# Designed miniproteins, single chains, continued (4): the designs that were tried, part 13

Each design is a single chain, and the fold is of that chain. pLDDT is the mean over its residues in the fold that is shown.

## One batch from the design tools (miniprotein)

Design m12417
Fold by ESMFold2-Fast:
Order: sequence, then structure tokens, then C-alpha cells
Structure m12417 (fold): chain A 80 residues (1-80)
Amino acid sequence: SRDEQLVESLLKLFPQLTEEQARALLEKLREDGAIDIEDIIEITGLSENEATALLKVLDLDGDGKIDLEELEDFLTSALS
């Protein structure tokens, strides 16, 4: 499924994440439309530095948030 592909792509780029954490991030993005650094820390348990690094890689607009479309486009492009 598309979700399985996104989970695998997230784990490939951020191997410190578990499959469950990657799925939880995708679910939060679908619910809220966007996530910020506090959402990433709460869902994944990553340190502030690790969460900031993830956010900076995915935050193309520099607004401190990631939306689902940005994430899907980034993962598709980065891993092709």
C-alpha cells in the first residue's frame, strides 16, 4: 500500500524511528494536515536535536511545519 511505502521510506531516511512511530507520524499528518516539532517529539520520542534535523529536511517552506503532501513528495523524490 502507499502507507507501507511511506513507512519504509521514512525508516530508510531516519533509521532511528520504529515502524510504529513512522505510522503514528503519518496518522497525525492525516488528522491535522500538518505537524510541528512538538508533534514530532511527542509521537516519536526523538530528542529536540533529532526532531529539528527531521523537520529541517522535510520543511521546504521554512515555516516550522510539515504537511502530508510535502512529506509524500519529498520521500518520493529523495528515494527515486
Scores: mean pLDDT 74

Design m12418
Fold by ESMFold2-Fast:
Structure m12418 (fold): chain A 64 residues (1-64)
Amino acid sequence: MEEAKEISQLRREAEQDPSVANLQKVIERLQGILDRLKNSDSIDDSVVRVSASSLISSSRSKIA
């Protein structure tokens, strides 16, 4: 649940500042969330994982 809110904030940050440096920080924080969620049995974590993975992919595409 808290991770879902954090991902929403990170998505907003990526949209407001799409610089390479900011996108790298966003990806790093999202990877941390995904790593933690892989060990969680919460149903909410499945939704958060999808959102985080999507934002990571979008951010990586902009950096590439």
Scores: mean pLDDT 76

Design m12419
Fold by ESMFold2-Fast:
Order: structure tokens, then sequence, then C-alpha cells
Structure m12419 (fold): chain A 82 residues (1-82)
């Protein structure tokens, strides 16, 4: 299944949530879902350097701390499965 289409869907949901003034918790959950899915794709492609950059970028933004945690957890789970 194309993660590109799913990421596009999540982005539209995030834009709608921001437009209608949804609670920050919902916005954080959508951002975490996007980060987790992107991390999974990067690992499947063997792009661990890009994954590390993604996690570092997310950690720099306090509003994206949950997304950073989701990406990090996804990386740890993937490595344990190998």
Amino acid sequence: MGSKKFLERLQKELERARKEGAPQERIDNLEAAQASLKAQQLMEEGKFDELDKLIEELKKDPEKARAAGAAQTQKEQFLRAK
C-alpha cells in the first residue's frame, strides 16, 4: 500500500484540525502518526541517516516532542524485530 497516499491523507486531516481549532492533543497525535509512518518507510528503504535527521529535527521543536518520540520508538521496534 502506498504510504504516500496515507501521508497525504494525514496531512489533510492535520490541516483540517488546525483550521477548525482542534485541541493540541489531536494535532500532536496526527503529527506522531505521520512521523511514525515516515520513520517506517525510511527504515524499509535502508535510509537510517535520513531517519536520524528526521528525529533530530523533530526534537528541536518542543511542539513536536511526541512526534520525535513516535519516530524513535518505531526505529527501536524495527531494530528489535531484526
Scores: mean pLDDT 77

Design m12420
Fold by ESMFold2-Fast:
Structure m12420 (fold): chain A 74 residues (1-74)
Amino acid sequence: MDEIVASDEDFREYMKASETTARALIKNGNIGGAQGVVLQTKAGLERTVGASDEVKEEARKVIEELEKEIVEAR
């Protein structure tokens, strides 16, 4: 399993891009696409090393919010 080495800043940028993409897909009714982005983001979070626990916890909260929005949109 290949690990992704990222700084807190790089990981925050990755999370912001993933959140923006997922929210755009939800807004456009592409729930399957949004689920795909969330699944990839969760896999990216688990593979990422070098980022602090605080930044990873922030990311988990964003993922949980996106998963809730996806459930509510279905």
Scores: mean pLDDT 80

Design m12421
Fold by ESMFold2-Fast:
Structure m12421 (fold): chain A 71 residues (1-71)
Amino acid sequence: KEEAQQLARRLAEHLKLPESVTQQLLDAINLPDKEESIKKLEEIVDRILPTLSPAQQGALREALATIKSLL
């Protein structure tokens, strides 16, 4: 889970995400159930995707896939 948290923090810095969104991603990664963790991460990502540029959306989707693989 530490690798997933590190990637989420780096992504948030790169995309200039608000600290509240970064914390939501970290909280989702730290959920004890893998399926609930994945579901919450997808909900957070879907919520923020429309606020980003197409290039940032691509980067976020790729990072989400990697984070899910690290859970």
Scores: mean pLDDT 80

Design m12422
Fold by ESMFold2-Fast:
Structure m12422 (fold): chain A 72 residues (1-72)
Amino acid sequence: MFDLYDQLKKILIDSGWSEEEADLRAYILVLFLQGHSLEDIAKLLGLSVSTVRKMYEESIKAINDYLSKQAE
């Protein structure tokens, strides 16, 4: 989708993750926004549901922190 994935990846890199980790985290967020459950995402990626859930929660926190920094 347009630049959503790229924007999310850049925010995650700014939050301290490596490019590879930010790529995976941005992909998880995009899949969730498209309506996939965390269980479906875990199945697609070959990860545990617990791992995907933690990555999702960490990514959401990073994005919220980023938005708070921008808007104060």
Scores: mean pLDDT 80

Design m12423
Fold by ESMFold2-Fast:
Structure m12423 (fold): chain A 79 residues (1-79)
Amino acid sequence: VPSPVQRLTGMQIRIVGLLVQAELYIKQGKVEEAKKALEEARKLIDELEEFVEQHNFSMTPVDNLRKRLEELEKKLKEK
């Protein structure tokens, strides 16, 4: 069974992957694909926040990922 720190790292990697994919879709003009990737990233960030709160970890990774998500959602709405 992965340690809580290994699980935290795995969740962050998955979320970052979705945000990178969404940014690429936005650059390619694939609005619907970008929207779906951002919606999935939002759900995983909410799950990460619950995990962080349950294990008393730093909220910093959650805050950083939410800020990145918000910036990408703003860019998508301007298309």
Scores: mean pLDDT 83

Design m12424
Fold by ESMFold2-Fast:
Structure m12424 (fold): chain A 70 residues (1-70)
Amino acid sequence: SVLEDAVEALKEGKISVEEFARGLAHLLRAFGEAVVGPISRALRELPEEVRREILRILRELVPDLAAQLE
């Protein structure tokens, strides 16, 4: 899936945390609450420090939807 491929690219250092977070913001803007569950699951696969930084960026870009992420 697009999310699984993006998580792998982030883990391999092929994309930055900023690029990954912007991609998630795009999905959240396009699909709203329907992608909150899949995104929450993908974020749980990441180290806590990386997850915190992604959530920080998402709160800036899509605050209402970011509040629904774990």
Scores: mean pLDDT 84

Design m12425
Fold by ESMFold2-Fast:
Structure m12425 (fold): chain A 65 residues (1-65)
Amino acid sequence: APAILPKNVVIDGSEPISVQRERVLQAVAEAQAQGVLSDAQVKAIEQALDQLEKSLEESKKRQES
């Protein structure tokens, strides 16, 4: 799996997931601009974030039940 760990993304438990996602996307965009990440790798990260959002939606429904 094309797993990429951004070095300059700080995850704070007090931050909303939307803010954490924005930081990841910013680090990915910087790496892509520097030629470290290919377009295919960027798409893989976007797909991973989509899967994460689906998992969180399911978790929310279970908590509200």
Scores: mean pLDDT 67

Design m12426
Fold by ESMFold2-Fast:
Structure m12426 (fold): chain A 84 residues (1-84)
Amino acid sequence: SVRQAFIDAGHSDSVSQSMSDAISRSGIQPTDDQIQGIYQAGQYIRNGRIDDAYQLLTDSIGPDTAQSIIDSYVQSQYDQNQQS
């Protein structure tokens, strides 16, 4: 699953769910090949390689969904910082 791919890439359950929800809201049902791409992009995000993640996601699932995933991750980081 998409959520599991983000967990396997090293993201927390809540962050993985948030990014998975962004894909679900786009109406895309990813193929196994697209899930592999999402896993690799998740690893890039975890390592702070946001531009690389965006490019890989754009190539796999399109720019609008790629942007939604990145925005979801950034929002999760922002929300965590605001609760401190």
Scores: mean pLDDT 81

Design m12427
Fold by ESMFold2-Fast:
Structure m12427 (fold): chain A 100 residues (1-100)
Amino acid sequence: MEPVVGELRVTGVRSDAERDALVELAEKIVKEMEKKYKGDILDFFAERDPEDPNTLVIRIIAKNKEVLEEAMKKLEEAIRAHFPDARVEGRLVEPSELLE
């Protein structure tokens, strides 16, 4: 069974404190989705973009596209609400982009 991967890029993160708050918010939303979809969220991580330290990359791995899209939608809405100056872009990640 092929898992699906989603990526949110959050640009305009100005400080370590803002990045930490953003990661905490993302973890909270993912935990809520894990409770709702019981084992359909497989993994979650947030990391600083190596090319831009003011960009946070959030990746979600889910069993299916429907659960992934709902989780990404909730994360994007929450980030926009708490960090209105940040730019948020979501996309589905192809397996070739992970393996190069």
Scores: mean pLDDT 79

Design m12428
Fold by ESMFold2-Fast:
Structure m12428 (fold): chain A 62 residues (1-62)
Amino acid sequence: GPAEEGFELIKKGVESGDDELAEEGGRLLAKEIGEEAASEVGALLGQGKYEEARKILEEALK
C-alpha cells in the first residue's frame, strides 16, 4: 500500500544517497501515518535501523 511504498522509497533514497527520493518517500509516508511517525521512520532508516523503522510503521498502521 502507499505507506509501504513511502517506506521503500525512503530506504532506496538513503541506500543510494538520493536525498530527493528519500524526501519524496517521506512525503508519501506522512500522508498515510502522519508527519511525526514518518519523521521517526525516516530518521531510523537514515541510521540503517531498518527493523526499528519497520516497528514504527507497523505500530502507526494499527
Scores: mean pLDDT 84

Design m12429
Fold by ESMFold2-Fast:
Structure m12429 (fold): chain A 76 residues (1-76)
Amino acid sequence: KREEILREVAERVLEAARELGDEEAERYAQKALEHLDKGDLESAARYIEQALRALSRVDGRVAAEILLEASRLQEE
């Protein structure tokens, strides 16, 4: 469940970063996916946080929307 949530968030950030041209957020989102593939959920979560932080500097509304969806998925 946690892996699924982290993967969904990372993929959403990656898509948004590509659409907005945010290379920093794209790199962090890709690193998060790499760590998820290795089963390193803690590192993946940290990279997702960095990706969302980078994305929020470019478009805070999009970043907030992704974070809100992630929170809903965590709450069952």
Scores: mean pLDDT 81

Design m12430
Fold by ESMFold2-Fast:
Parts: C-alpha cells; sequence; structure tokens
Structure m12430 (fold): chain A 70 residues (1-70)
C-alpha cells in the first residue's frame, strides 16, 4: 500500500539522518512522492551544500543501503 511504502521511505530517511550525524555530516534528507510507469514511488533525497566529493559519495551509498534495507 502507499502508506506502507511511505513508512518504509520515512524509516530509511531517518536511518540515513542518524548515520550522517554519526559521521559528522550535516545533510538534509527528505522523502518525496514520485510517479514511475503509472505507479507512485516514495524516494529518499539527500541534499547538502557543504559536502566534499568523498562525503557526498559516502552519503549516497548510505542512502542506497538504508532504502534497500527498509
Amino acid sequence: AMEEQRQRAETAAENVRKRAKELGIDAKVTVVESESGGRTLWRVLVHSDKLDEDQRVELNRIAAEEVAAA
């Protein structure tokens, strides 16, 4: 159900925020609704204006791991 998908995305986003904080990375993590192939998808977006390239790559990997685990 859409609510279950949203719940999983919110859980993943919260876990990304916690892991980023543990690494000392201040990033904005948001959950957005997206349409793909006539189906509603909930996506986790990570944004930061002050990350170096290595931190950005690591944070994206963390986001992918938490989304897959949720």
Scores: mean pLDDT 74

Design m12431
Fold by ESMFold2-Fast:
Structure m12431 (fold): chain A 94 residues (1-94)
Amino acid sequence: MEKEREELVKKAIEEALKGGMTREDIARGMAAAVGAVVKEILSKTLPDEEAQKKAEEVKEKVEKELLKMVREEKASPMELYEKMLELIEKIKKE
């Protein structure tokens, strides 16, 4: 059901790791990718201005949470991905 989105994000993580990115770089990349995907999805059901505001809010929250996990909890890229999915699901339920 969300397999296409999961596959895209997993591929992005694998590419980042293969390229030698740091955990913080991966966290920032994930947040940016989430923001872009959320904006595209929301723009189909919400006005452009509202979609942009919601996407930016999600991106900011995701980036902040993921960076905290990297810095304080030494989280792995896969743990960051799981947290990202949790945050996306909360947005979808509205």
Scores: mean pLDDT 74

Design m12432
Fold by ESMFold2-Fast:
Structure m12432 (fold): chain A 64 residues (1-64)
Amino acid sequence: SEEELKKRIEEVYKEIEETAKKLGERYNATVTVKKVDENVLEVTIEKDGKTYTLTFDLKKLALE
């Protein structure tokens, strides 16, 4: 159902935020989670002058 999908999207969002925080702590990196669209998150990792960007489609992840 639409309500179940919405709850799953929220769960995936929380897991990404928690994982990003742990990743930053583990590697002494600056990890930023930004909502760039309704169901799209951008995670930016900065360490030792290098920047890595990952994009997550929350709806696609929630369906899998």
Scores: mean pLDDT 80

Design m12433
Fold by ESMFold2-Fast:
Structure m12433 (fold): chain A 74 residues (1-74)
Amino acid sequence: MSPEEELEKLIENAEKVLKEYVEQGASAADVRNIADVARHELLEYAKEKKLSEEVIKKAEERMEEITKEALEQV
């Protein structure tokens, strides 16, 4: 699996985890904390694998949208 494919799976897993926490009654503060941890891990992975700035930018944009959607459901 390529680093880009692994990053995509990490983003998909973050979305799934956030959705599960919202369904379990997580607060807005909990959602933000979980999203911040996931975002940090994704950025650290991308930096270690020396992924392109374009790939990192797209990952950041997707994490912002996932976080926004999760917060709208709290």
Scores: mean pLDDT 83

Design m12434
Fold by ESMFold2-Fast:
Structure m12434 (fold): chain A 114 residues (1-114)
Amino acid sequence: AAISRAVEAVRKLLADDKDGTEASFEVTYNGKKYRLTIRIEKVDGKYKITVELRDVENGKLLQKAEGIADSEEEAINLARTLVGILLAADSKNPLSGKPIDVEKVLKKVEEARK
């Protein structure tokens, strides 16, 4: 599954204990192929996670999301959430590479749950 592969990639990036590391791999989600890139940066004792979805053939940026986590466990969970949101968003309504404000999306999901 695309999400489980993303989690494995993040665990490997964190285990290498290198700042500014990234992993890139191909995933298939809902019949479409993507190149997924996950980057982890250490900033002020926190983890900045960047996820990019690109078209496999032309390399065009389809979706991008960023978030900040306070721990390695939160970084893994954040990467899982970001990958899921980006894949679902692009598969239902392909975007032109404009970044998604994940904090706004998560807040709307939590507001809809109440």
Scores: mean pLDDT 69

Design m12435
Fold by ESMFold2-Fast:
Structure m12435 (fold): chain A 61 residues (1-61)
Amino acid sequence: MSLAELERFVAEAIHNGKSLEEILEAFKDNPEVAELAKDLYNHLSTFSDEQKQAFYDEVSG
């Protein structure tokens, strides 16, 4: 999995209202990827709603 693919997945999950627990469940068999996903989720959680939308738009197309 590329970093760009992981960023898109996390951004899309946040946009769709998925919890951190749901994101971690998707990567339960890949703890290294789960750790990166958690770090990305926490980083994006510091963003405003406008910044989250801008990031989602950037990574989704």
Scores: mean pLDDT 81

Design m12436
Fold by ESMFold2-Fast:
Structure m12436 (fold): chain A 112 residues (1-112)
Amino acid sequence: SMREVRNRVELLVGVAEGVMLIAEGVNKTALEILRKKGASKEELLQYLEDSKRLLETAYRSAMRLLDEARALAEAAGDDATVRRVDAARAALEARYQARLAELDAQIAKIEA
């Protein structure tokens, strides 16, 4: 039914958003802990590079979930839900690029 398709799409979108939120939160918290413990320049740079890899992995996983959600909505002929998934994708892409830029700026500041 259309309701079951929408419920499944909402679950997939929610999981995709949650995966990104967790990756962003873990990255910020761990960097703050490392700084408080007096981590070396090398340790901070390694942590930021590992944070970029974690964020890239989370982004790829989120995009796969959104691809599945979009396919379900398309198969059901639910154009409104397809547009909703496309909007969620655009928002996650913008968030991913903004967070990568923030990490790159932190790397540049430590290397200076």
Scores: mean pLDDT 87

Design m12437
Fold by ESMFold2-Fast:
Structure m12437 (fold): chain A 64 residues (1-64)
Amino acid sequence: DREKKLQKAVDILLELRRADPHMPTSVQAKEAGKATGVSPSAVRKELRRLEDEGLRRWQQRQEE
């Protein structure tokens, strides 16, 4: 299921960001895409969509 792969890719990206906040989003997206078989551009697009839905606020609290 493509939707489940996208969700898993975003989870991996957020995990990478939590582990290394200085890692560029493009690199995080490539690693997440490689792990799930989703294109890096699709991962970045999905992340931006989720951030627009309020994920960014949650993420900023975790990055204190």
Scores: mean pLDDT 73

Design m12438
Fold by ESMFold2-Fast:
Structure m12438 (fold): chain A 80 residues (1-80)
Amino acid sequence: VVATGSSTVTIDGKTVTITTGVPALGFKGNITSDLTTPQPVAKGDINLTLTDGVVTGKLTLYNETDGSVVNEETGQWPGG
């Protein structure tokens, strides 16, 4: 089963919406993956935990040029 969620983060003073698909499984775990944004100068990491059918997590975005952290978002997404 997979769940899909959305998060809004700010990169270089601009608002970006990220949509994430996550496998919703009956275990707790961390998922780290690369993100592609409409801003090609940023990368992101997603750290997610599934609890009682709900996915919670954190998104960290960083600049591709210098590796500095440009934004961090914590959210909650419905899981299957």
Scores: mean pLDDT 47

Design m12439
Fold by ESMFold2-Fast:
Structure m12439 (fold): chain A 60 residues (1-60)
Amino acid sequence: DLSSKIGQQIQRLRRAYREGVSQEELERIKQELRDLGMSDSQIRHIERSIRRAVERERER
């Protein structure tokens, strides 16, 4: 299921942001999302949502 694969990669991106991985690793994960058929605009929207969520968790 393509939707399940996309969901798994989004969770991987969330984990990467929480762990503070390198920009090279983040770009690798984003490339996998592009390979699954996501547009750059969709990836950017998800990335902004993840970044805000991770920062809110860190504020606690």
Scores: mean pLDDT 79

Design m12440
Fold by ESMFold2-Fast:
Structure m12440 (fold): chain A 62 residues (1-62)
Amino acid sequence: SQREIAREIIERAREELEKAKNKDEMKQVAIRAGKEAMERLDEETATETNREIARLVRERLE
């Protein structure tokens, strides 16, 4: 389902963010995950997924 794919993408992004050493690496994780979401999900679900990825990046920068 779309929700399972979105969850998979978010989970992978979370793992990658935990391994990221600097802001540039975190930005690259967001770009990669966002691209995957746009390729694998419909527009609405991809938008929601990208919003969650952005939240995870922001949380890590705070």
Scores: mean pLDDT 85

Design m12441
Fold by ESMFold2-Fast:
Structure m12441 (fold): chain A 86 residues (1-86)
Amino acid sequence: SALERARALAEELGLPAEDFDRAVELVEKAIEENKDEFSLSDDEYVYLVVTTAAMLRLERAAAAGEDREALNAQGRELHARLQAAL
């Protein structure tokens, strides 16, 4: 399933399960609220869930006082790895 593929990719990218599970909740809610407006492919679903999980991880790191430039570099690396995997 797209969910299983997203979980496997998030684990490969080193994203914490807590951020992944929260990302699934947020994406599923957005799909339910907008189900009459658009349809997502499996690749689009995987992209949204994994990017949301990465963003949640980086936001938590920023709140903990990690350097913004380092976090921006981590975000770009994660995005590049995700694009290569899809």
Scores: mean pLDDT 81

Design m12442
Fold by ESMFold2-Fast:
Structure m12442 (fold): chain A 65 residues (1-65)
Amino acid sequence: MELAEEVRRRLLERRPELRDVPESLLEEAVQDAIDFLSAFKMPLTLERVLPLAETILEINLRSQQ
């Protein structure tokens, strides 16, 4: 299974409340985390992508309100 899908699944397992967030916003945060790590040539692993995707999602949600 693709890394992005595994990260999305793990985010929902850790934070069930994220199911109320639009799926497109959740997918965008995960993809942004992957793109960020790729741009800096960092390892694309679950343990690196997951906390970064969570942080990006939280920042985006706070920026909305």
Scores: mean pLDDT 78

Design m12443
Fold by ESMFold2-Fast:
Structure m12443 (fold): chain A 83 residues (1-83)
Amino acid sequence: MPVVVISDNLIDAYNKAKEIGGEAISGSGSSSVSTTELGLERGISVGVAPSNVEIGKEVAELARKKGAELITLPGEIGEAAEK
């Protein structure tokens, strides 16, 4: 099952997604949603660093809707995306 990792730091998000999922893609800022959609369509794990809380929440909802495991790393964006 693919995982989606949200972090304020793209490298941390990507490394965690790759560690758990074996294969991962990464997206930052405004590309976070489209990267998550692309990865989940392919069954690949995704690490993202959204540019704001609204994008983070959209990524989290997309992960839940697609049945992916959602992991949020400590930080302002990650904490807000869970709420």
Scores: mean pLDDT 81

Design m12444
Fold by ESMFold2-Fast:
Structure m12444 (fold): chain A 88 residues (1-88)
Amino acid sequence: YVKYLREKLGAADVEEFDRLLADPNVTEEQILEFVRSKAEEKGLPQEEIDEILELVRKYIDDYKKRQTELANMQAEIEKLRAELEKLR
């Protein structure tokens, strides 16, 4: 996905995409709108824009699942730490 996006949008736009993807306050719709805007700016045909957006949507979903798993693990660690502190 990342290599494909770099070839279509360029390195700077992909770097901004990665920053948006890492920001928990940015919605999936905002990320998709960013990618659409950049692809339209590059003059890509609508068929290719639609294909890119579908790939990006799948990539965002996978990334969010991984981040949710990491956040759940961190929350469980924090709960265990709090319980240990109560025993002191």
Scores: mean pLDDT 76

Design m12445
Fold by ESMFold2-Fast:
Structure m12445 (fold): chain A 66 residues (1-66)
Amino acid sequence: SAVEEALRKAAETNPDALSRAAQAMARGVGLPEPPSDASDETLEHAIRAAREAGKAGKGLPPPAPL
């Protein structure tokens, strides 16, 4: 929908969206969440760390077929 597209685009350019993305990504990989008012450098560092942790998880072999 047009509303969903507008929200997604706003999230990509809004500083609040960056902090929310950093917190969500950290939570998803079990890392500590950065504070929502953290500096852009801190948020970018947290996002990078979460992405690297997520990539490592994707390298695990699939479970054996039963």
Scores: mean pLDDT 65

Design m12446
Fold by ESMFold2-Fast:
Structure m12446 (fold): chain A 81 residues (1-81)
Amino acid sequence: MTTRELAERNIELAERYIREADELERNGGPKNEILRKLELAIDYARAAAHAAQSDPSLQGLRERAAELVREAEERIERLKS
């Protein structure tokens, strides 16, 4: 697996967990499960950023990973209020 493939796979997993959190929230699912999905999204997005950190050609993947972390963190903060 290339560094790009590893970063892309981790971004796909992060996006999947955000979608699962969205579905749970729309259906009135348990808050703890929504939080767990968002925390998993952050973990995978951070893994993607780390995989891409030393390669200048992967700047777009690093930016996407950072955006996913911000989105998930903002949602966690709203759920805690």
Scores: mean pLDDT 87

Design m12447
Fold by ESMFold2-Fast:
Structure m12447 (fold): chain A 80 residues (1-80)
Amino acid sequence: SEKDIIEKLKELFKKLPEEARKKILELLEKVEENKNDLVKVGEYLKEIRLVLEENKAPQELADEINELLGQYFELLREKL
């Protein structure tokens, strides 16, 4: 479910540095606020990926987060 993916994402974000975590949580909030606008959701998800890259998140962690973000996007797409 959407809620399960969001909870898993928040747990993974705890492994990130404080600055990266705060920025990504703000972007995730914007994703949730705009879930009926897939273009905006896609833009915010791209920004989350960029934050992970800029903060040099461990590759395994970045891959797991990006997989969950992709699953979340597909769930939103299927509801529209």
Scores: mean pLDDT 85

Design m12448
Fold by ESMFold2-Fast:
Structure m12448 (fold): chain A 61 residues (1-61)
Amino acid sequence: GAEEAGRRAAEASGAPVEAAEAYAASSKGTGNGTGAGLATREGVSAEKAAAAGRLAAEAGA
């Protein structure tokens, strides 16, 4: 599920699990900025957040 996909993406990219999961959920919907905002709040680089989101979205597809 999304939680497992988020965990895997976080481990692979070094992003926090919560940020990766939120980013994946945002990618499935229309929330183009929500996941990125959460990731930057966690002190993660935008690149790592984007990579984590892509991996989580692919795993969830």
Scores: mean pLDDT 53

Design m12449
Fold by ESMFold2-Fast:
Structure m12449 (fold): chain A 64 residues (1-64)
Amino acid sequence: GPSLEVAEGALRLGEKAYKDGDYKTALALFSLARRIYEELLGPDHPLAQEARRKEEEVRKKLGL
């Protein structure tokens, strides 16, 4: 199953993609991190909320 380490890795790679202007890759990675944190820790957990905020910021960059 998904692990917190996988979620942390996805968040870090998503941040790098975002910095490089690769918003589609950043969206996929932040969405993955959010899903894992929500599944393992619940949607109200600070890590899940942080991943959701990053996903929403990327969606705005893509006009979504």
Scores: mean pLDDT 88

Design m12450
Fold by ESMFold2-Fast:
Structure m12450 (fold): chain A 107 residues (1-107)
Amino acid sequence: SKEEVIEKIDELEKYFLSRIKDEEVRELFKEIVEKLKDIVNGKKVDKEELKRLAEELVERAKKLDEREQNILEGVLNDMFSLAIEVASEENREILEEVRELFEKLWK
């Protein structure tokens, strides 16, 4: 279950990185993916750091075209949903708060 989730997250990361060429967006995205993998593996993550990375990613993504923004939003939604399915109760709460932040920031 956790191993399958990590594999799917890796596939989504490769898909995103093959389609988005902006270096700053790519680096922030990779940092968020590492935090998601840490959460899936039961490691503690700093909620405020993850929120900061999310805010910075969305702000930098505003310079992307509509197609690239839609890819980013879709991939992040899929990754967070996958991570939430296997996360501990504590980590699930963190993921749900960050997902709500993404919804607010893209509004």
Scores: mean pLDDT 86

Design m12451
Fold by ESMFold2-Fast:
Structure m12451 (fold): chain A 65 residues (1-65)
Amino acid sequence: MPLTDEEVAAIREVLEKIKPYLDKIKDQTKRNQIAVRAARLVLDGKPVDEVVEEAKKEINDYLKK
């Protein structure tokens, strides 16, 4: 039920790497949605680097609108 130390470390690494991109989004709800999605993908066993790249793509796609 509680997150393992490895899961916490992986989530922190993803959030740290995407933070500069998240800070470009003015909508707090959208930032939270992207952050939560990234954390869930890591918990589902997706590699950190792939999650980071997907989050960057989602942020860039959002900013184009």
Scores: mean pLDDT 79

Design m12452
Fold by ESMFold2-Fast:
Structure m12452 (fold): chain A 79 residues (1-79)
Amino acid sequence: SMAEKDEEIAAKIREAYRGLLEYLSKQEPSEELIEIIEKTVEHLRKLAEKLRKEGYDKAAKAAEEAARELEEKLEELKK
């Protein structure tokens, strides 16, 4: 069902997000890394909009939360 797919997509986004945040905590800041993360945030926001329009509200929220956490990490890396 759509509800099952929504929950599966949300879970996959959360899993990927946790792995990425742990990876970023171990990396030295670089201009190239910052640009990649900024583009990733942009793509996650677009993904969230698409998922919400398609009725995947849980997945959309997971993507929005991932984008927010990555934006917070960007602020740390720019210091």
Scores: mean pLDDT 83

Design m12453
Fold by ESMFold2-Fast:
Structure m12453 (fold): chain A 71 residues (1-71)
Amino acid sequence: MDALLARAEAAVAAVIAADPSLELVGLRVLPREEAEELMLKLAEEGDPRKVLSLHSEDGTWVAIAEFAERP
């Protein structure tokens, strides 16, 4: 778990550094099945640039980061 959260935080920082027009709206760590449901809902919104997902080493957990454009 700790490794997944650290990787997710590093990946979020890298996304924002690459595109400073984006801000982090939410970062969640969920069981795989709940994460898959959330990812399907986010995919229906049609902007893949606003969602980042990372799997734990064993695949049991997923970190999902959501972004929005800064004003």
Scores: mean pLDDT 76

